# Designs tried in a protein design run: designed miniproteins, single chains, continued (4). Part 3

Each design is a single chain, and the fold is of that chain. pLDDT is the mean over its residues in the fold that is shown.

## One batch from the design tools (miniprotein)

Design m12078
Fold by ESMFold2-Fast:
Structure m12078 (fold): chain A 113 residues (1-113)
Amino acid sequence: MVARGTITIRVRATDRPVRLTFRLPSQPVEVTLRVRADGHEVEEVVRPGEGDRTVELVVTRPGTRVTVEIESPTAEAARAAMEAAVEAARESLARDADGVESAEIETEFEEVE
């Protein structure tokens, strides 16, 4: 069984770039983070006992859709990672607010076999 969380961020950037930072804290099980935007994909894997992972993405185009997928063998670890990623994204949007015309964050959670 694998738990999957999906975070979709729609950002309308002005003429200023917006830097999104995602933090993936260590969990007692392996957690995989995938960030997709503008045809680019970054994958990070955090194992028990490893330090926190950070992924940064710079948004410069209006209407950019950023998708963050989090997978874990447990629902608890996947939810914790999702909450951390959403919080980091909200902090990033607040930091670069002058560059943000509008932003929407949507979350989905499922358990897949």
Scores: mean pLDDT 75

Design m12079
Fold by ESMFold2-Fast:
Formats: sequence, structure tokens, C-alpha cells
Structure m12079 (fold): chain A 100 residues (1-100)
Amino acid sequence: SLEEAIEEFIKEFEVQKRIDYYNATNGLLPEGVDPKFQEALKIYIEGLKLALEGKFEEALEKFEEALKILEELDPEKYQYYIEKTKEAIKKLKEIIKLKE
């Protein structure tokens, strides 16, 4: 069901916890992280906030934007974030399809 798909997305991607952590750290990353990763992370968190508000089409656009930036980075260092963003996109597309 649509409701079940939304609940699983929020749980799987730890939506609230990631937003809270980002806000608590003011988006600060460890020294030596690629500045483009910081940009991608900001956009990713914006996507999580939109998903939490039920704005799944807008959230999808943000995750696709974040993925495009992440794919320009060193895949060996950022593979985890690339794969997680791809998983989020796939799940959001499933949620949007259930809404139609």
C-alpha cells in the first residue's frame, strides 16, 4: 500500500535522524571531504525534508540532482552514498507510482 511504502521509506533511510544530525552539525563535514560532496549532501537532506512533507515528486527531483553531483566524485570513496541515493530514487518512484 501507499502508506506502507511511505513508512518503509522513512524507516529505511532514517529520514528524521539524518535531518536532525545535519541541522545539529550545521552541515559541517570532516576536513578533506570533497566540497562537491557537501553540496550533494545539502541537496540530499532537502530531498529528505520534502519526502517527510509528502512532496515525493519534488523529493525525487532533489535526489536525482544529488546523484548527478555524487557521480562526478571519486566512486571508490563515495560509492555508499551513490548507492543509497539510487535506492532512495527507486523507492520514491515506487511511491509516486502507487499514488497514481
Scores: mean pLDDT 80

Design m12080
Fold by ESMFold2-Fast:
Structure m12080 (fold): chain A 62 residues (1-62)
Amino acid sequence: MDEEIAELEKELVNYQKKLDELRAQLAASTDPAEKARLEKQIAFYESKIKALQDIIDRLRAS
């Protein structure tokens, strides 16, 4: 249980790092095509982070 939660938390941290990197790139970009690509990737990682947080919270509540 604790090991399973630790693995999920590690994955969450990795996704959060990816999201922060993408957001920084988006803030620095002025190319419309690059911005569109970054926005799509940001939405993808935001969705993954939300799903993973929900799983971790449920495991901790159990």
Scores: mean pLDDT 83

Design m12081
Fold by ESMFold2-Fast:
Structure m12081 (fold): chain A 80 residues (1-80)
Amino acid sequence: GSQQLTQQIEEVMQQASRQGASPSVLNQIGNAYQYARDGDLQSASQYLQKASDLAKQQGHDDISQQLQQLSQQAQQQYQS
């Protein structure tokens, strides 16, 4: 549900911060977190995808993959 997704986004945000992800990556993850908390899973999915793309461009491949997976999870939940 939305609470589980929100927790997973927070965990990835903390991991990204520890790995030195840029403020721009952290800001996109933060936007996804806020939308997930509000139950707007469609917007959360879009911001997770943006964060994933940006993280990949900056060499954070593991964070990018985790964000991509969470984006797909959010998309699956709002299409159900």
Scores: mean pLDDT 86

Design m12082
Fold by ESMFold2-Fast:
Structure m12082 (fold): chain A 70 residues (1-70)
Amino acid sequence: MTLEELQKKLLEAREEYFRALQKVEDQPNPSEEEIKELKEALKRALELAKELEKANGLSFEPSERDLALA
């Protein structure tokens, strides 16, 4: 996978994370399925961010905050 492909996949994963986050935040009592979807989307985005940084030769562990600020 190229750096450009990793960046594009990360952007898509971040969009999925934010959509799942909005669904959870819009409800006072989110379902277990919605919480699970949010956690899976976050995990996916973090894994892609970690792979992108590894491909760039960086030894950095990305956090949820880093995804929101980028």
Scores: mean pLDDT 73

Design m12083
Fold by ESMFold2-Fast:
Structure m12083 (fold): chain A 98 residues (1-98)
Amino acid sequence: MEIKNPDTEISGEIIVQVRGPGATGEKLKAGLESVGGEVLALAETRDGVATAIAQLKEPVKVRDIIEAIAEAVGGPELHITIRDASTGELLGEAVVYG
């Protein structure tokens, strides 16, 4: 697992995108909710891309968010990006191998 900014703690509204086999909005939502994220909006495509807007009321490490999403989505390879919803700033990203 290759993670950018793994120990950075983030809170507030984030945009999370997952790309890979089995990437669905339902699974992305499950991963985000498992770390206390409140999913506000959700979009998915049939090509294995899911995107969510979530609210983090308590600080969560980038690593913990990515690991939760990877566990919920599964599959041989996932690309995960986390951005600040207000600025679009990249807060974290990873490539996860299953």
Scores: mean pLDDT 82

Design m12084
Fold by ESMFold2-Fast:
Structure m12084 (fold): chain A 68 residues (1-68)
Amino acid sequence: QEIKELKEKAEQLELLAEAYEYGSRYASELARQTGSDVLAEGARQLAELAREYRERAERLRREAERLE
C-alpha cells in the first residue's frame, strides 16, 4: 500500500507540474505579445513551481522504487 500511495502522490505532483508548465508557457506567450513585465515574471514563477513539483515527484518515485 505504501508503494502505491507514493506512486499516486508522485502522479499528482507530476500533473500539477504539467499544469504549471502549461501556465508558464501561456504566460510567456502573452508577455511576448504584450511586452508585460508582470506576465514575464509570472511565467518565471510558474516555471519554478513546476520544477519544484517535478523534483518532489522524482523523489517519491525513487522512494517507491527502493521499497519494491
Scores: mean pLDDT 86

Design m12085
Fold by ESMFold2-Fast:
Structure m12085 (fold): chain A 90 residues (1-90)
Amino acid sequence: MSPAGREALLLIAEATLYLMSAYLALRLGDSEEAIRYAEKAIEYAEEAIRKAEEALRKGEISKEMAEELIKEAEALKKKAEELKEEARRR
């Protein structure tokens, strides 16, 4: 993969790890910690979208690859937002 494509994948991996940490914190009853981890997951997912868009504009990745990376990051962001709302209701 191009360097920018690898950066986007690493950011998606970070977002995934924070989302998993948020889910674990919520299951352990720590709603405040769950919200903090979910916010980090959203932040990394948004950065991944930005990096994928930059890589596409520079011609470093294909349109198909950029669409898949953006779709994955948007799915992670949505899950993190939903988890954050669930944590706020506890």
Scores: mean pLDDT 86

Design m12086
Fold by ESMFold2-Fast:
Structure m12086 (fold): chain A 75 residues (1-75)
Amino acid sequence: AAAAEAAQAARDAEIQDLIEQGAKAFRLGEKEGELYKEAARKFSLAAGALQDPSQREKAEEYKKEGEKLIEEAEK
C-alpha cells in the first residue's frame, strides 16, 4: 500500500540522515577528539536500531545521546 511505502521511505530517509551525521562526526573526531568519535558511534547505533520498528524508542535514545555529545564537543 502507498501508506506503507511512504512510512518505509520516511524511515529510510531518517536512517540515511543518521548515517550522514555519524560520518560527519567521525571525520571531525579524527581531528577534534573523542567526543565526536563517540557521537559517530551513537548515530551508527541509532541507525541500526531504526531498522527494527520495535526499537524506535531505543533509536531515539541513541540519537539524543549523539546530539548531546556533539553539543558537548562544540563548547
Scores: mean pLDDT 78

Design m12087
Fold by ESMFold2-Fast:
Structure m12087 (fold): chain A 69 residues (1-69)
Amino acid sequence: MDELQREIRKLVAEAEEAEKEGKYEEAAKLYEEAARLVEQLASTMQDPVTRANGLREAEELRKLAEALK
C-alpha cells in the first residue's frame, strides 16, 4: 500500500514538472496514470468515506489532465 502511495506521489510530481517545462501532453498522461492508481488504491479501502475521497482525488487528477489538452 505505501509503495502504491509513493508511486502516485512520484507520478504527480513528474506531471507537475512536465507541466512546468511546458510539456502539457506528457503532463496530461502522467496525471491520467496517477488517477488510475488512486482509483486502484481507493478500491482497496473498506472505509466508505476514505474510498469516496480517493475517487474524488482521481476525478480531480483527470480534470487536470483534460485541462492540459
Scores: mean pLDDT 81

Design m12088
Fold by ESMFold2-Fast:
Order: C-alpha cells, then sequence, then structure tokens
Structure m12088 (fold): chain A 98 residues (1-98)
C-alpha cells in the first residue's frame, strides 16, 4: 500500500501537470484526484484498503496521463471506454463532456 500509494501520487501529479499544459481540464483534474488518492493510500499503509486504493489511484493517474498525451479526442474516447468498463468512478480520466 504505502509504496504503491506514493508511486500513484507521483504519477497523478505528473498527469495533472501534463493535462494543464495540454489544456485538458479533465486530465488535469483526473491527475489531481489520483494524486490525492495515492497520498491517502500511502497514509493507509500496507493494509488491504491501502493496497486497493493505491491500485485505483495508479490506474486513474495512468488514464489521465494517457489522455493528456493523446489530446482531447483520444482522452474523450478513452473516457467513454472507461465509463463502460470501469467500476471505480468513470470520472477520474478525461471523459466526453455531458
Amino acid sequence: GAEKGRRAAELGRRAAEAGREAGSEAAALGGESAARGGELAAEGGDGPMGEEAAREAESGARAAEAGARAGTAAAEAGGAAAGVGGAAGGGLAAGKPG
């Protein structure tokens, strides 16, 4: 948990910065949310809750980072797919505007 949480937080912060530079608010917000989730997972230690939270945060961070790199159209496509297949809040990655 703790190490994975710290890794997820770092990835989330990088994704948020990339999203801001790309002009993708969804990717920036997704990255910030993943960073916070990773920090909370790190504080939870190596228990089951911390481990699961860290995995979720890392997945969100990777999705946000991929969205920022690929740009708005690819981020929208990815968010739609995550919304269909993802159980942990399809809002962490860039999604299609409602």
Scores: mean pLDDT 65

Design m12089
Fold by ESMFold2-Fast:
Structure m12089 (fold): chain A 85 residues (1-85)
Amino acid sequence: SAEEKLKEAREAIDRMRELVAEMPNLTVEQLKEKAVEILKLASEVYRKMRELIAAGVNPEEARKLAQEALDIAVEAMKAYRKAQR
């Protein structure tokens, strides 16, 4: 259902925020693992955004979820890239 998909998208975003909060004190190897998990969650939110739009949910609201996930993923990748060098 659209309600269940919205809940799952929100839970994925919350998990991404939790993972980013863990990043400042991690090794480069641990940062890579967290960045990969964050990217997988962002892909999940993007897929759910498409499914929500197809189900008749407001496209602007659905796209805001995908944009929020993308912004978090970008910050995670920046942190990983900075630590890798």
Scores: mean pLDDT 82

Design m12090
Fold by ESMFold2-Fast:
Structure m12090 (fold): chain A 95 residues (1-95)
Amino acid sequence: MSKEEYELEVEATLVAMELQIVKIEFERLKSKPNIDPETLKQLKEDFEKVLERLREVKARIDALPPSPRAEQLRAFVDAGIKEAEELLKEIDELL
């Protein structure tokens, strides 16, 4: 249980919170009768940035020695990556 594991847990949590915020904004946008294409493009960029940050955190977790905490963090970040990829696909289908 290293300082590095703790720092990665904090970073993973912050990026996951950012993903949740962008997801809420996307759900709010979808609730409108007309979707503004410029807002949708901006939201796509926000999801792409979150996905890149999640992948960076995953690479750092993958460099950690094997531990139950590292496995939990990996599963958490993998779930976030999958959700971000699915949301990006949905945005592309609306563009």
Scores: mean pLDDT 85

Design m12091
Fold by ESMFold2-Fast:
Structure m12091 (fold): chain A 75 residues (1-75)
Amino acid sequence: SSAIKAVEGAIELIKNGAPKPFVLHAIEEAKRLAEEAGNEEAVEYLEKAKRAVEQGDYEKAIEYLEKAKEALKEA
């Protein structure tokens, strides 16, 4: 799934200490792909991940990204 790969890319960017704008762009791309797939649960988790990144809470952002990834796998 392109959406799953996009979420994995966002997680990798966070783990590698990428600048916040790059992480936010990756999450927005993952959200766009999840919306295209019609996965509302994944979209909600990606919105929560985006807010966590905006707050600088990268640990919580990874938790929400992993939940988005699981929601995408179940569809």
Scores: mean pLDDT 87

Design m12092
Fold by ESMFold2-Fast:
Structure m12092 (fold): chain A 106 residues (1-106)
Amino acid sequence: HMPEAVARPGATLAEIRAAKSEEEAKQLAIDTVQSLYDLARGAIDQLVAEGRITPEEAERYRKRLDELYQKALEEIKNSTKDELVEIVDRAAAEVGRLLREAFERA
């Protein structure tokens, strides 16, 4: 469930592209990043609950997820509408890489 759930696909990116205002596009981008972060955190929590990674490893992954989330929010706030899809794609890719690393170690 975990890596696939994080890769929330082109439907949301299409909505960001189709948004009528920069404010609407930024809100969709924030909501998307928040959902990706929440799902990724849930995946890490599941891995530790199943004993597949240590609590110490889980804490390191949660810190990295928080850093990625904060960076993505800052980029969205300081971006134009045309930049939002790239920012969301990059955030999803970075979260996906982190989850793949966690699952490879598990």
Scores: mean pLDDT 79

Design m12093
Fold by ESMFold2-Fast:
Structure m12093 (fold): chain A 68 residues (1-68)
Amino acid sequence: SALEEALALLEEGVRRGGISAEEGRRLLELGKQAKNPVLMATGHEAVRAGGLSAEQAADALAAARKAA
């Protein structure tokens, strides 16, 4: 599902040290498909900031799981 793919993307981002702006665009798209406001906000912020740190990705992952 779009939700499972988005959560996997964030988990991999935490493991690798962050997510890129390109991964943020994908996360925003997946968040729209999953109708998950945390994933949409996280994806948008990653695009605006040029990426997110591992800590920001971990926080987003926890919040997205809670909102799922």
Scores: mean pLDDT 87

Design m12094
Fold by ESMFold2-Fast:
Structure m12094 (fold): chain A 90 residues (1-90)
Amino acid sequence: GAVRAVGLLFTLLAAQVEVELGGDVEEAVARVRAVEEEMIELARENGREDLIPRIREAAERAKEAIRARDVEGFNEALKELARLLDEILA
């Protein structure tokens, strides 16, 4: 599980850097989508299907914030995704 968790954190960090530096919106959205899909699979593998609605909600807020160029909203959604990843692995 640790290798996948580290990969997800790096992908989220890359999305954050893209948003903060005014990078490619579509690429940042694609990174969030990839993280969402992988976190849902991790939740299923760890018996944490209860977290899937929260994962989807946080990922959707992150994608909406990216499209709106809302750095603060994106950072809040990113923090929630990181908290959910910790909950899945606990």
Scores: mean pLDDT 79

Design m12095
Fold by ESMFold2-Fast:
Structure m12095 (fold): chain A 88 residues (1-88)
Amino acid sequence: MDESGWELIKEAKKEIEEVEEFVKKKEKEKKPISEEEAKELKERLKKALEKLKEVLERAPSEETKELLEEAKEKAKELLERIEKLKKL
């Protein structure tokens, strides 16, 4: 994996972490999120997963497969939490 692949991984992880922190903050405050905010968060998660998929296609390995699967599970959990925040 070249430096470009590592940057995509770093960016994807950062995006997922930022979405998680935003969701945690709203859950702690017990405040609903808007449809627009939910859409932006979902799009950010989708783009992060696409970046990791690109890394896997560029440099297929067991490590990059595990990274993508872990990110998919995390994104699935965050998507469920986002939907719950919309219903508050």
Scores: mean pLDDT 81

Design m12096
Fold by ESMFold2-Fast:
Structure m12096 (fold): chain A 83 residues (1-83)
Amino acid sequence: AKPLKLPVRVTVTLPDGTVREAVVSSSEEFNAFLAEVLGALGEEAEARGITSEVESKSVTDTSASVVYRLSDGRRVELRLEEV
């Protein structure tokens, strides 16, 4: 896959329909944002033995989108767009 150029807009859609968005200018900011928005879901998944798989993936020259399906049927969407 071609790497996206920073800065990128990161959009996370959580299973409850909550949308979290940030513009990140470094890998450190990207990782911090994902930890903030997905940390609680990750802890719940580990505690309950829930696994994830990639349901769909779309990549262009300026964007990437991944939908993760959790083993309990919930979904998480991650979108990255160059700004």
Scores: mean pLDDT 82

Design m12097
Fold by ESMFold2-Fast:
Structure m12097 (fold): chain A 67 residues (1-67)
Amino acid sequence: GKEEGIRYIEKKLLEAGLSKEAARTAAELVVELVEQGHYTLAKGLLLEAGLSEEEAEEVVRYAEENL
């Protein structure tokens, strides 16, 4: 569900070095963008947050499958 998607993305962003607050906020935004079909914007946000191209693509795919 949406909460599980947010938690997964938050964990990845924390591992990338974001603070708990920044990771949660970015994770919530990514989930909203994916729910709206804005996959390119969601990927862009993850890249800005410090994820690699491969990590960002994996996270967006996970969100698509688990929302």
Scores: mean pLDDT 84

Design m12098
Fold by ESMFold2-Fast:
Structure m12098 (fold): chain A 63 residues (1-63)
Amino acid sequence: SAADEAIAAAESGDRERAREAAARAGQLGHSGVATSVMMGLRDGADGRTAAAGGREQAAKGGS
């Protein structure tokens, strides 16, 4: 899913791909994952931190 792609891209350090996938995930209703990944990247946090936030929201059934 776009949410899984955003999390994976963020964890691998591909910030551009992570942002694109997170935006797409938000449009598909995964707004919790999208917000966590996007905010982590905007705040200058490393990709692993952004991925962890996205993963936590996905585990909670966040959309």
Scores: mean pLDDT 72

Design m12099
Fold by ESMFold2-Fast:
Structure m12099 (fold): chain A 60 residues (1-60)
Amino acid sequence: MKIDDRQVKADLLTMQAVLALKSGDYETALKYAREALSLDPDNPLARQILEEAEKKIKEK
C-alpha cells in the first residue's frame, strides 16, 4: 500500500475544513477546503465542504 504525502495532507486539511464548518467558521472552512483540493482535486469530501461553505457565506 502506497500512501501519498499529498493525500495525507489533503485529508488533514479536509478534516480541518469540516471542523470549521461545524463551528460556523465558514471562511476558515473555505480556506482549508481550497487547500485540500489544491493537493487532491478529486477529493469528493473537500469539494462538498467547499460548496457548503460558499453557500453559507452567500446566504443573507
Scores: mean pLDDT 79

Design m12100
Fold by ESMFold2-Fast:
Structure m12100 (fold): chain A 64 residues (1-64)
Amino acid sequence: SVEEARRLLDEAERAYKEGKKDEAISLVNQAERVLTRAWIEDPDNPEVQEVRERLLELKKKLGL
């Protein structure tokens, strides 16, 4: 679900701020997988784009 992806992204952002880069990368990968499933189930959901934008910004900070 989008809510699950958002939760994983919140955890990833926290890990990044705490200097836990490897954990942040793992959580980002998990969030991306969950978000992709949410998009497939409801491609018209605007919340998917909101979470995707946050994900891309964090990926940029992590060098992904």
Scores: mean pLDDT 82

Design m12101
Fold by ESMFold2-Fast:
Structure m12101 (fold): chain A 60 residues (1-60)
Amino acid sequence: MSAAQEAMAAGQRLAQEGMELMRQAKTIEEVTRGIGLALRGIGLMVEAGIKSGEAAPPVK
């Protein structure tokens, strides 16, 4: 439960860092790297969401 919350927060930070990298990007390669970081962050959040769903009762 707490691990899922930490993973969510970490994923959000990673996604934000990826977006900031894209903003500073001067080349397509740098933009691609930023996208990769943002997608990794989103993936972490999705995994955390799945684990949270398994831990929490749906009718609460």
Scores: mean pLDDT 73

Design m12102
Fold by ESMFold2-Fast:
Structure m12102 (fold): chain A 97 residues (1-97)
Amino acid sequence: SEKRQKAANYVTAAGVQLAAAVWYHEQGKRDEAVEAAQIATDNAVKAMELVGNKKGAEEVRKLGERLVQAIRDGAPVEEIRQLATELVRKAGEAVDA
């Protein structure tokens, strides 16, 4: 119960930061978008680690690295939204276990 509640809080924090990363990217605020994406990835990894999902933590880390690189490369906003959506979906698996 307590671990699941803490994992849910990390997943929520990741979702908020991913929404911020997409918004900053749309505004051309690259450094802020990268920072938000990194904070989101850290929170998603913590959620997975808290519930003992080592494979999920690795998959989230790799998605976060891809998201940060796509932001740095100035990828289309649709690609950033797709990566952010996949990252929050995988982070949600920490609560659904």
Scores: mean pLDDT 89

Design m12103
Fold by ESMFold2-Fast:
Structure m12103 (fold): chain A 60 residues (1-60)
Amino acid sequence: SAMAEAGRQALLEEFDELAKRLKEISEKTTDPEEYMKAIVEAVAEAGRRFDERLAALRAQ
């Protein structure tokens, strides 16, 4: 369905942005504890953004 395809596209876009964020974190962060914290936060942010996009699609 069109909704399923839109959701898949949103997932792929958020995955691409998450991959970019993880690369930035790996290049900028040298402390293991801060590195893990930054990764967890980036993943949580990506999940929230994806949920918001799905909610917007369902509202149409």
Scores: mean pLDDT 83

Design m12104
Fold by ESMFold2-Fast:
Structure m12104 (fold): chain A 72 residues (1-72)
Amino acid sequence: MEEELEKLRQELIKAISDGDYEGAVKALEGILKLAPPEYQGDVYRMLAEAYEKLGDTEKAEEYRKKADEINP
């Protein structure tokens, strides 16, 4: 579990550093599946930012709403 999260976190950091926001989304989706509920809001917020960088405004808005529901 920790090893999978660390791998995904490293993939996320590398993708962001390379400007690969499609890779960042994939890493964040993996992190979301492994994250406990108390951290899901932060992951949704990061997904919203990644989708904005990709120009997917609709997906970005959906994930922001999910983050706001968890962290009001």
Scores: mean pLDDT 80

Design m12105
Fold by ESMFold2-Fast:
Formats: sequence, structure tokens, C-alpha cells
Structure m12105 (fold): chain A 97 residues (1-97)
Amino acid sequence: MRAELERAAEELERMADMLEAAKTSGPETQAAVSEHIAEKLREMAERFEGTPIAKKLEESAELAEQARRNSGDTEKAKELLEEAAEKLREAARLLRE
């Protein structure tokens, strides 16, 4: 159980790093990364259903989806990517506590 939670936390931190990298990328890359992360987060939320972690993962997936839809608006997309990354870091911290 703890080892699985640590692996999940590492995966969330990697996804947060990908969202951070996308902030300095073009709209096509922002959209592609956001879509990929949103899909992975929904899959992870299913694994953690019924827990507070699932709620944070679903919130992050929604923010990533919004970033995908706003990929042509540079400032809005960056704000959404930043917020999604922060939510992922919060979820990773909770998994380690």
C-alpha cells in the first residue's frame, strides 16, 4: 500500500513537471500535454475513488481540460497549467502523508 502510494505520488510529480514545461511551449504542445494529462488523471481518479485524492485528481483533470480548450490564449492557458500543476503537487503530498 505505501509503496503504491509513493509510486503514484512520483507519477503525479512527473505530470506536474510536464504541465510546467508546457507553459513555455506553443499552443499545439500545450493542448497535447493537457489532453494526455487529463486522461491519465481520470484513470488515476478511478483507482482512488471514494478518497479525497480522487477529488483533487478530478479537479486537476478539469483544469488540464480547460487549459487544452484555452491553448490559443497564452496567459489563460499558463494560469490553468500552473493551477493544475499545483493541484497535482498537493495530491502527491497527501499521498506521502
Scores: mean pLDDT 82

Design m12106
Fold by ESMFold2-Fast:
Structure m12106 (fold): chain A 64 residues (1-64)
Amino acid sequence: SIEELKKEVEEMLKQGKSIREIVRYLASKGYSPKEIGEALADYIAKGEIKPSEFRRLLEEERKK
């Protein structure tokens, strides 16, 4: 669920991972752009990552 994914994001942040590293990790695990965007919506709204940067990171992982 999205709530479980949000908890995983919070745990990764506590481990010192950046929002950018978390986006790359979730994309590499096969989460959809929609699921990742929903889990990180609050961080995007707070300006921790720009929407354009978020899209770029997802596109980069799709090349792998």
Scores: mean pLDDT 81

Design m12107
Fold by ESMFold2-Fast:
Structure m12107 (fold): chain A 99 residues (1-99)
Amino acid sequence: MSLAEAAERARAAAEELAARAAAEKDPRTRTLLEQGARAAAGAAAALEAGDLGGALSQARALRDLARAAEAAGDTETAARLRALADEVEATARAAGGRL
């Protein structure tokens, strides 16, 4: 996956997570979705800028949020955040390895 394609996917995920947060009635789940949306948007911006270190940092934040969601019993949000974290990390590492 190209950096541009990964950035577009991360931005779409940020919009989806933000929309879910706006509709969420549970304050804890809403906070996790809001934090996920910010991390996804940050990942998209880092990938667009070619900031591989920034992208890896945001992937770590997404993975930490996925663990928090899983601990809260929100397996759907956990799976979504983990998948996005894995995709961002894989894309950033592949780009860094190409030099």
Scores: mean pLDDT 85

Design m12108
Fold by ESMFold2-Fast:
Structure m12108 (fold): chain A 67 residues (1-67)
Amino acid sequence: MEHLEKGIKAFKEEKYEEAVEHFEKAIEEDPENYRAWYYLSLALEKLGKYEEAEKYRKKAEEIEKKL
């Protein structure tokens, strides 16, 4: 939970690489946290990593459907 909030803060401050690190840690702690996958996708889009962003966005949608 804390890493998700730290990632969102970094994202709002346009520190996208730091945001990615926090969202990756949030996913390691809770792989079913679809919000962390969505935010990771958004941060990767800001870094121009569109293919990776699409992959993780689809992962978030798959997890959300199971809720």
Scores: mean pLDDT 83

Design m12109
Fold by ESMFold2-Fast:
Structure m12109 (fold): chain A 55 residues (1-55)
Amino acid sequence: SRADLEAQIDALHARLGELQARLNASTDPAERAALEAEMRGLVEQLAGLVAQLAA
């Protein structure tokens, strides 16, 4: 449902905020690279869910 899509979008925004906070605190290049890769994947998921809402 639309409400389920909106809830998923909200959850992804919350998760991105958590990862951004962790990235800001991290000085380990390997951890930073892993966090950036996870954030890219979540941004791609977010774009797909937003496209579904627009359809």
Scores: mean pLDDT 88

Design m12110
Fold by ESMFold2-Fast:
Structure m12110 (fold): chain A 103 residues (1-103)
Amino acid sequence: TATSPVKRAKLKKGKGTIGLTVDYPASGKPVTVRVEVEVKKGDVFARATIAGSGASDQAEVKEGERATLTLTAPVAPGQRVSVRVEIEAKDDAEVEVRLTVSE
């Protein structure tokens, strides 16, 4: 299991993107990525995708809430796991995002 640092973002109303990468030495087995999105201020819609994969998950997350988006995809041995988190903020928002990778 590998975990990213927490990435904090202050967002204005509209769409933003948060990229996270973890150096995970994939063995060729499917990896499970858990993306934790915590909203400190405002309300957001979050969608996470694994780079090079069709795997995606999404949720609405309200102020004070935390949602876990779960993605499962095959990753080639030695590939870095990169996740793109698209955030749509209904008004000004503050979010914290972290990912955890496991097989």
Scores: mean pLDDT 79

Design m12111
Fold by ESMFold2-Fast:
Structure m12111 (fold): chain A 80 residues (1-80)
Amino acid sequence: MSDLVKTLLKHPHLADIYEEYAKELLKEDPNDATAYFYLGVSYFLKKEYEKAIKAFEKALELDPNFELAKKLLKEVKKLK
């Protein structure tokens, strides 16, 4: 497990904060790769792995060089 995934799993209470932050980013730019990344993190913390995978895939469609989204996508797919 990556250090990032390990750290995120210690803070499941941040899921709603990340979801709200992502929604605010999407109000400014509906194609914000960072917003979809935070949505994916929120769903991952809620153990909604299918939704997390789709959000990370959307982030990578918008920014193919988003290394954190690539890493989290691989980790989430291992948990399915």
Scores: mean pLDDT 80

Design m12112
Fold by ESMFold2-Fast:
Structure m12112 (fold): chain A 80 residues (1-80)
Amino acid sequence: MSPAVEQILALLEKFGVKPDDELTVEEIRELAERLKKSKNPFYQKLAEALQKVVDELEKEGKTTISARELAERIAQLLAE
């Protein structure tokens, strides 16, 4: 697995998200709001990536996503 995906999964675990969890669009929005309140610039950048994933899922008509797929989408957005 990509080292970037593993790093994001480890970070998600610090916020209570386990690698085998399935998250709702609402849970991802709440996580983004928590990260946005941080003074850490990296957490603010992650909040923006999470919001973009929410927007993508809503366009795709999806209501849930696995933590692993979420981490993969975030890794791709952060690589841009």
Scores: mean pLDDT 81

Design m12113
Fold by ESMFold2-Fast:
Structure m12113 (fold): chain A 58 residues (1-58)
Amino acid sequence: MELARAVAPVPKTSEDELELRPGDLVEVLEEVDDEYWLVRSLKTGEEGLVPKSALELL
């Protein structure tokens, strides 16, 4: 299981995106492309796309 932490706020601007606050923990499910990762929130269990620049791998 690959874990990451949000280091910046991530707004939800589309249905495919996940809203994150700084400090939120996520599981990285898939590296979709060079800019976006598919992740699951450990807090809510929701899945969505987030920019990898907003995440720090643990």
Scores: mean pLDDT 81

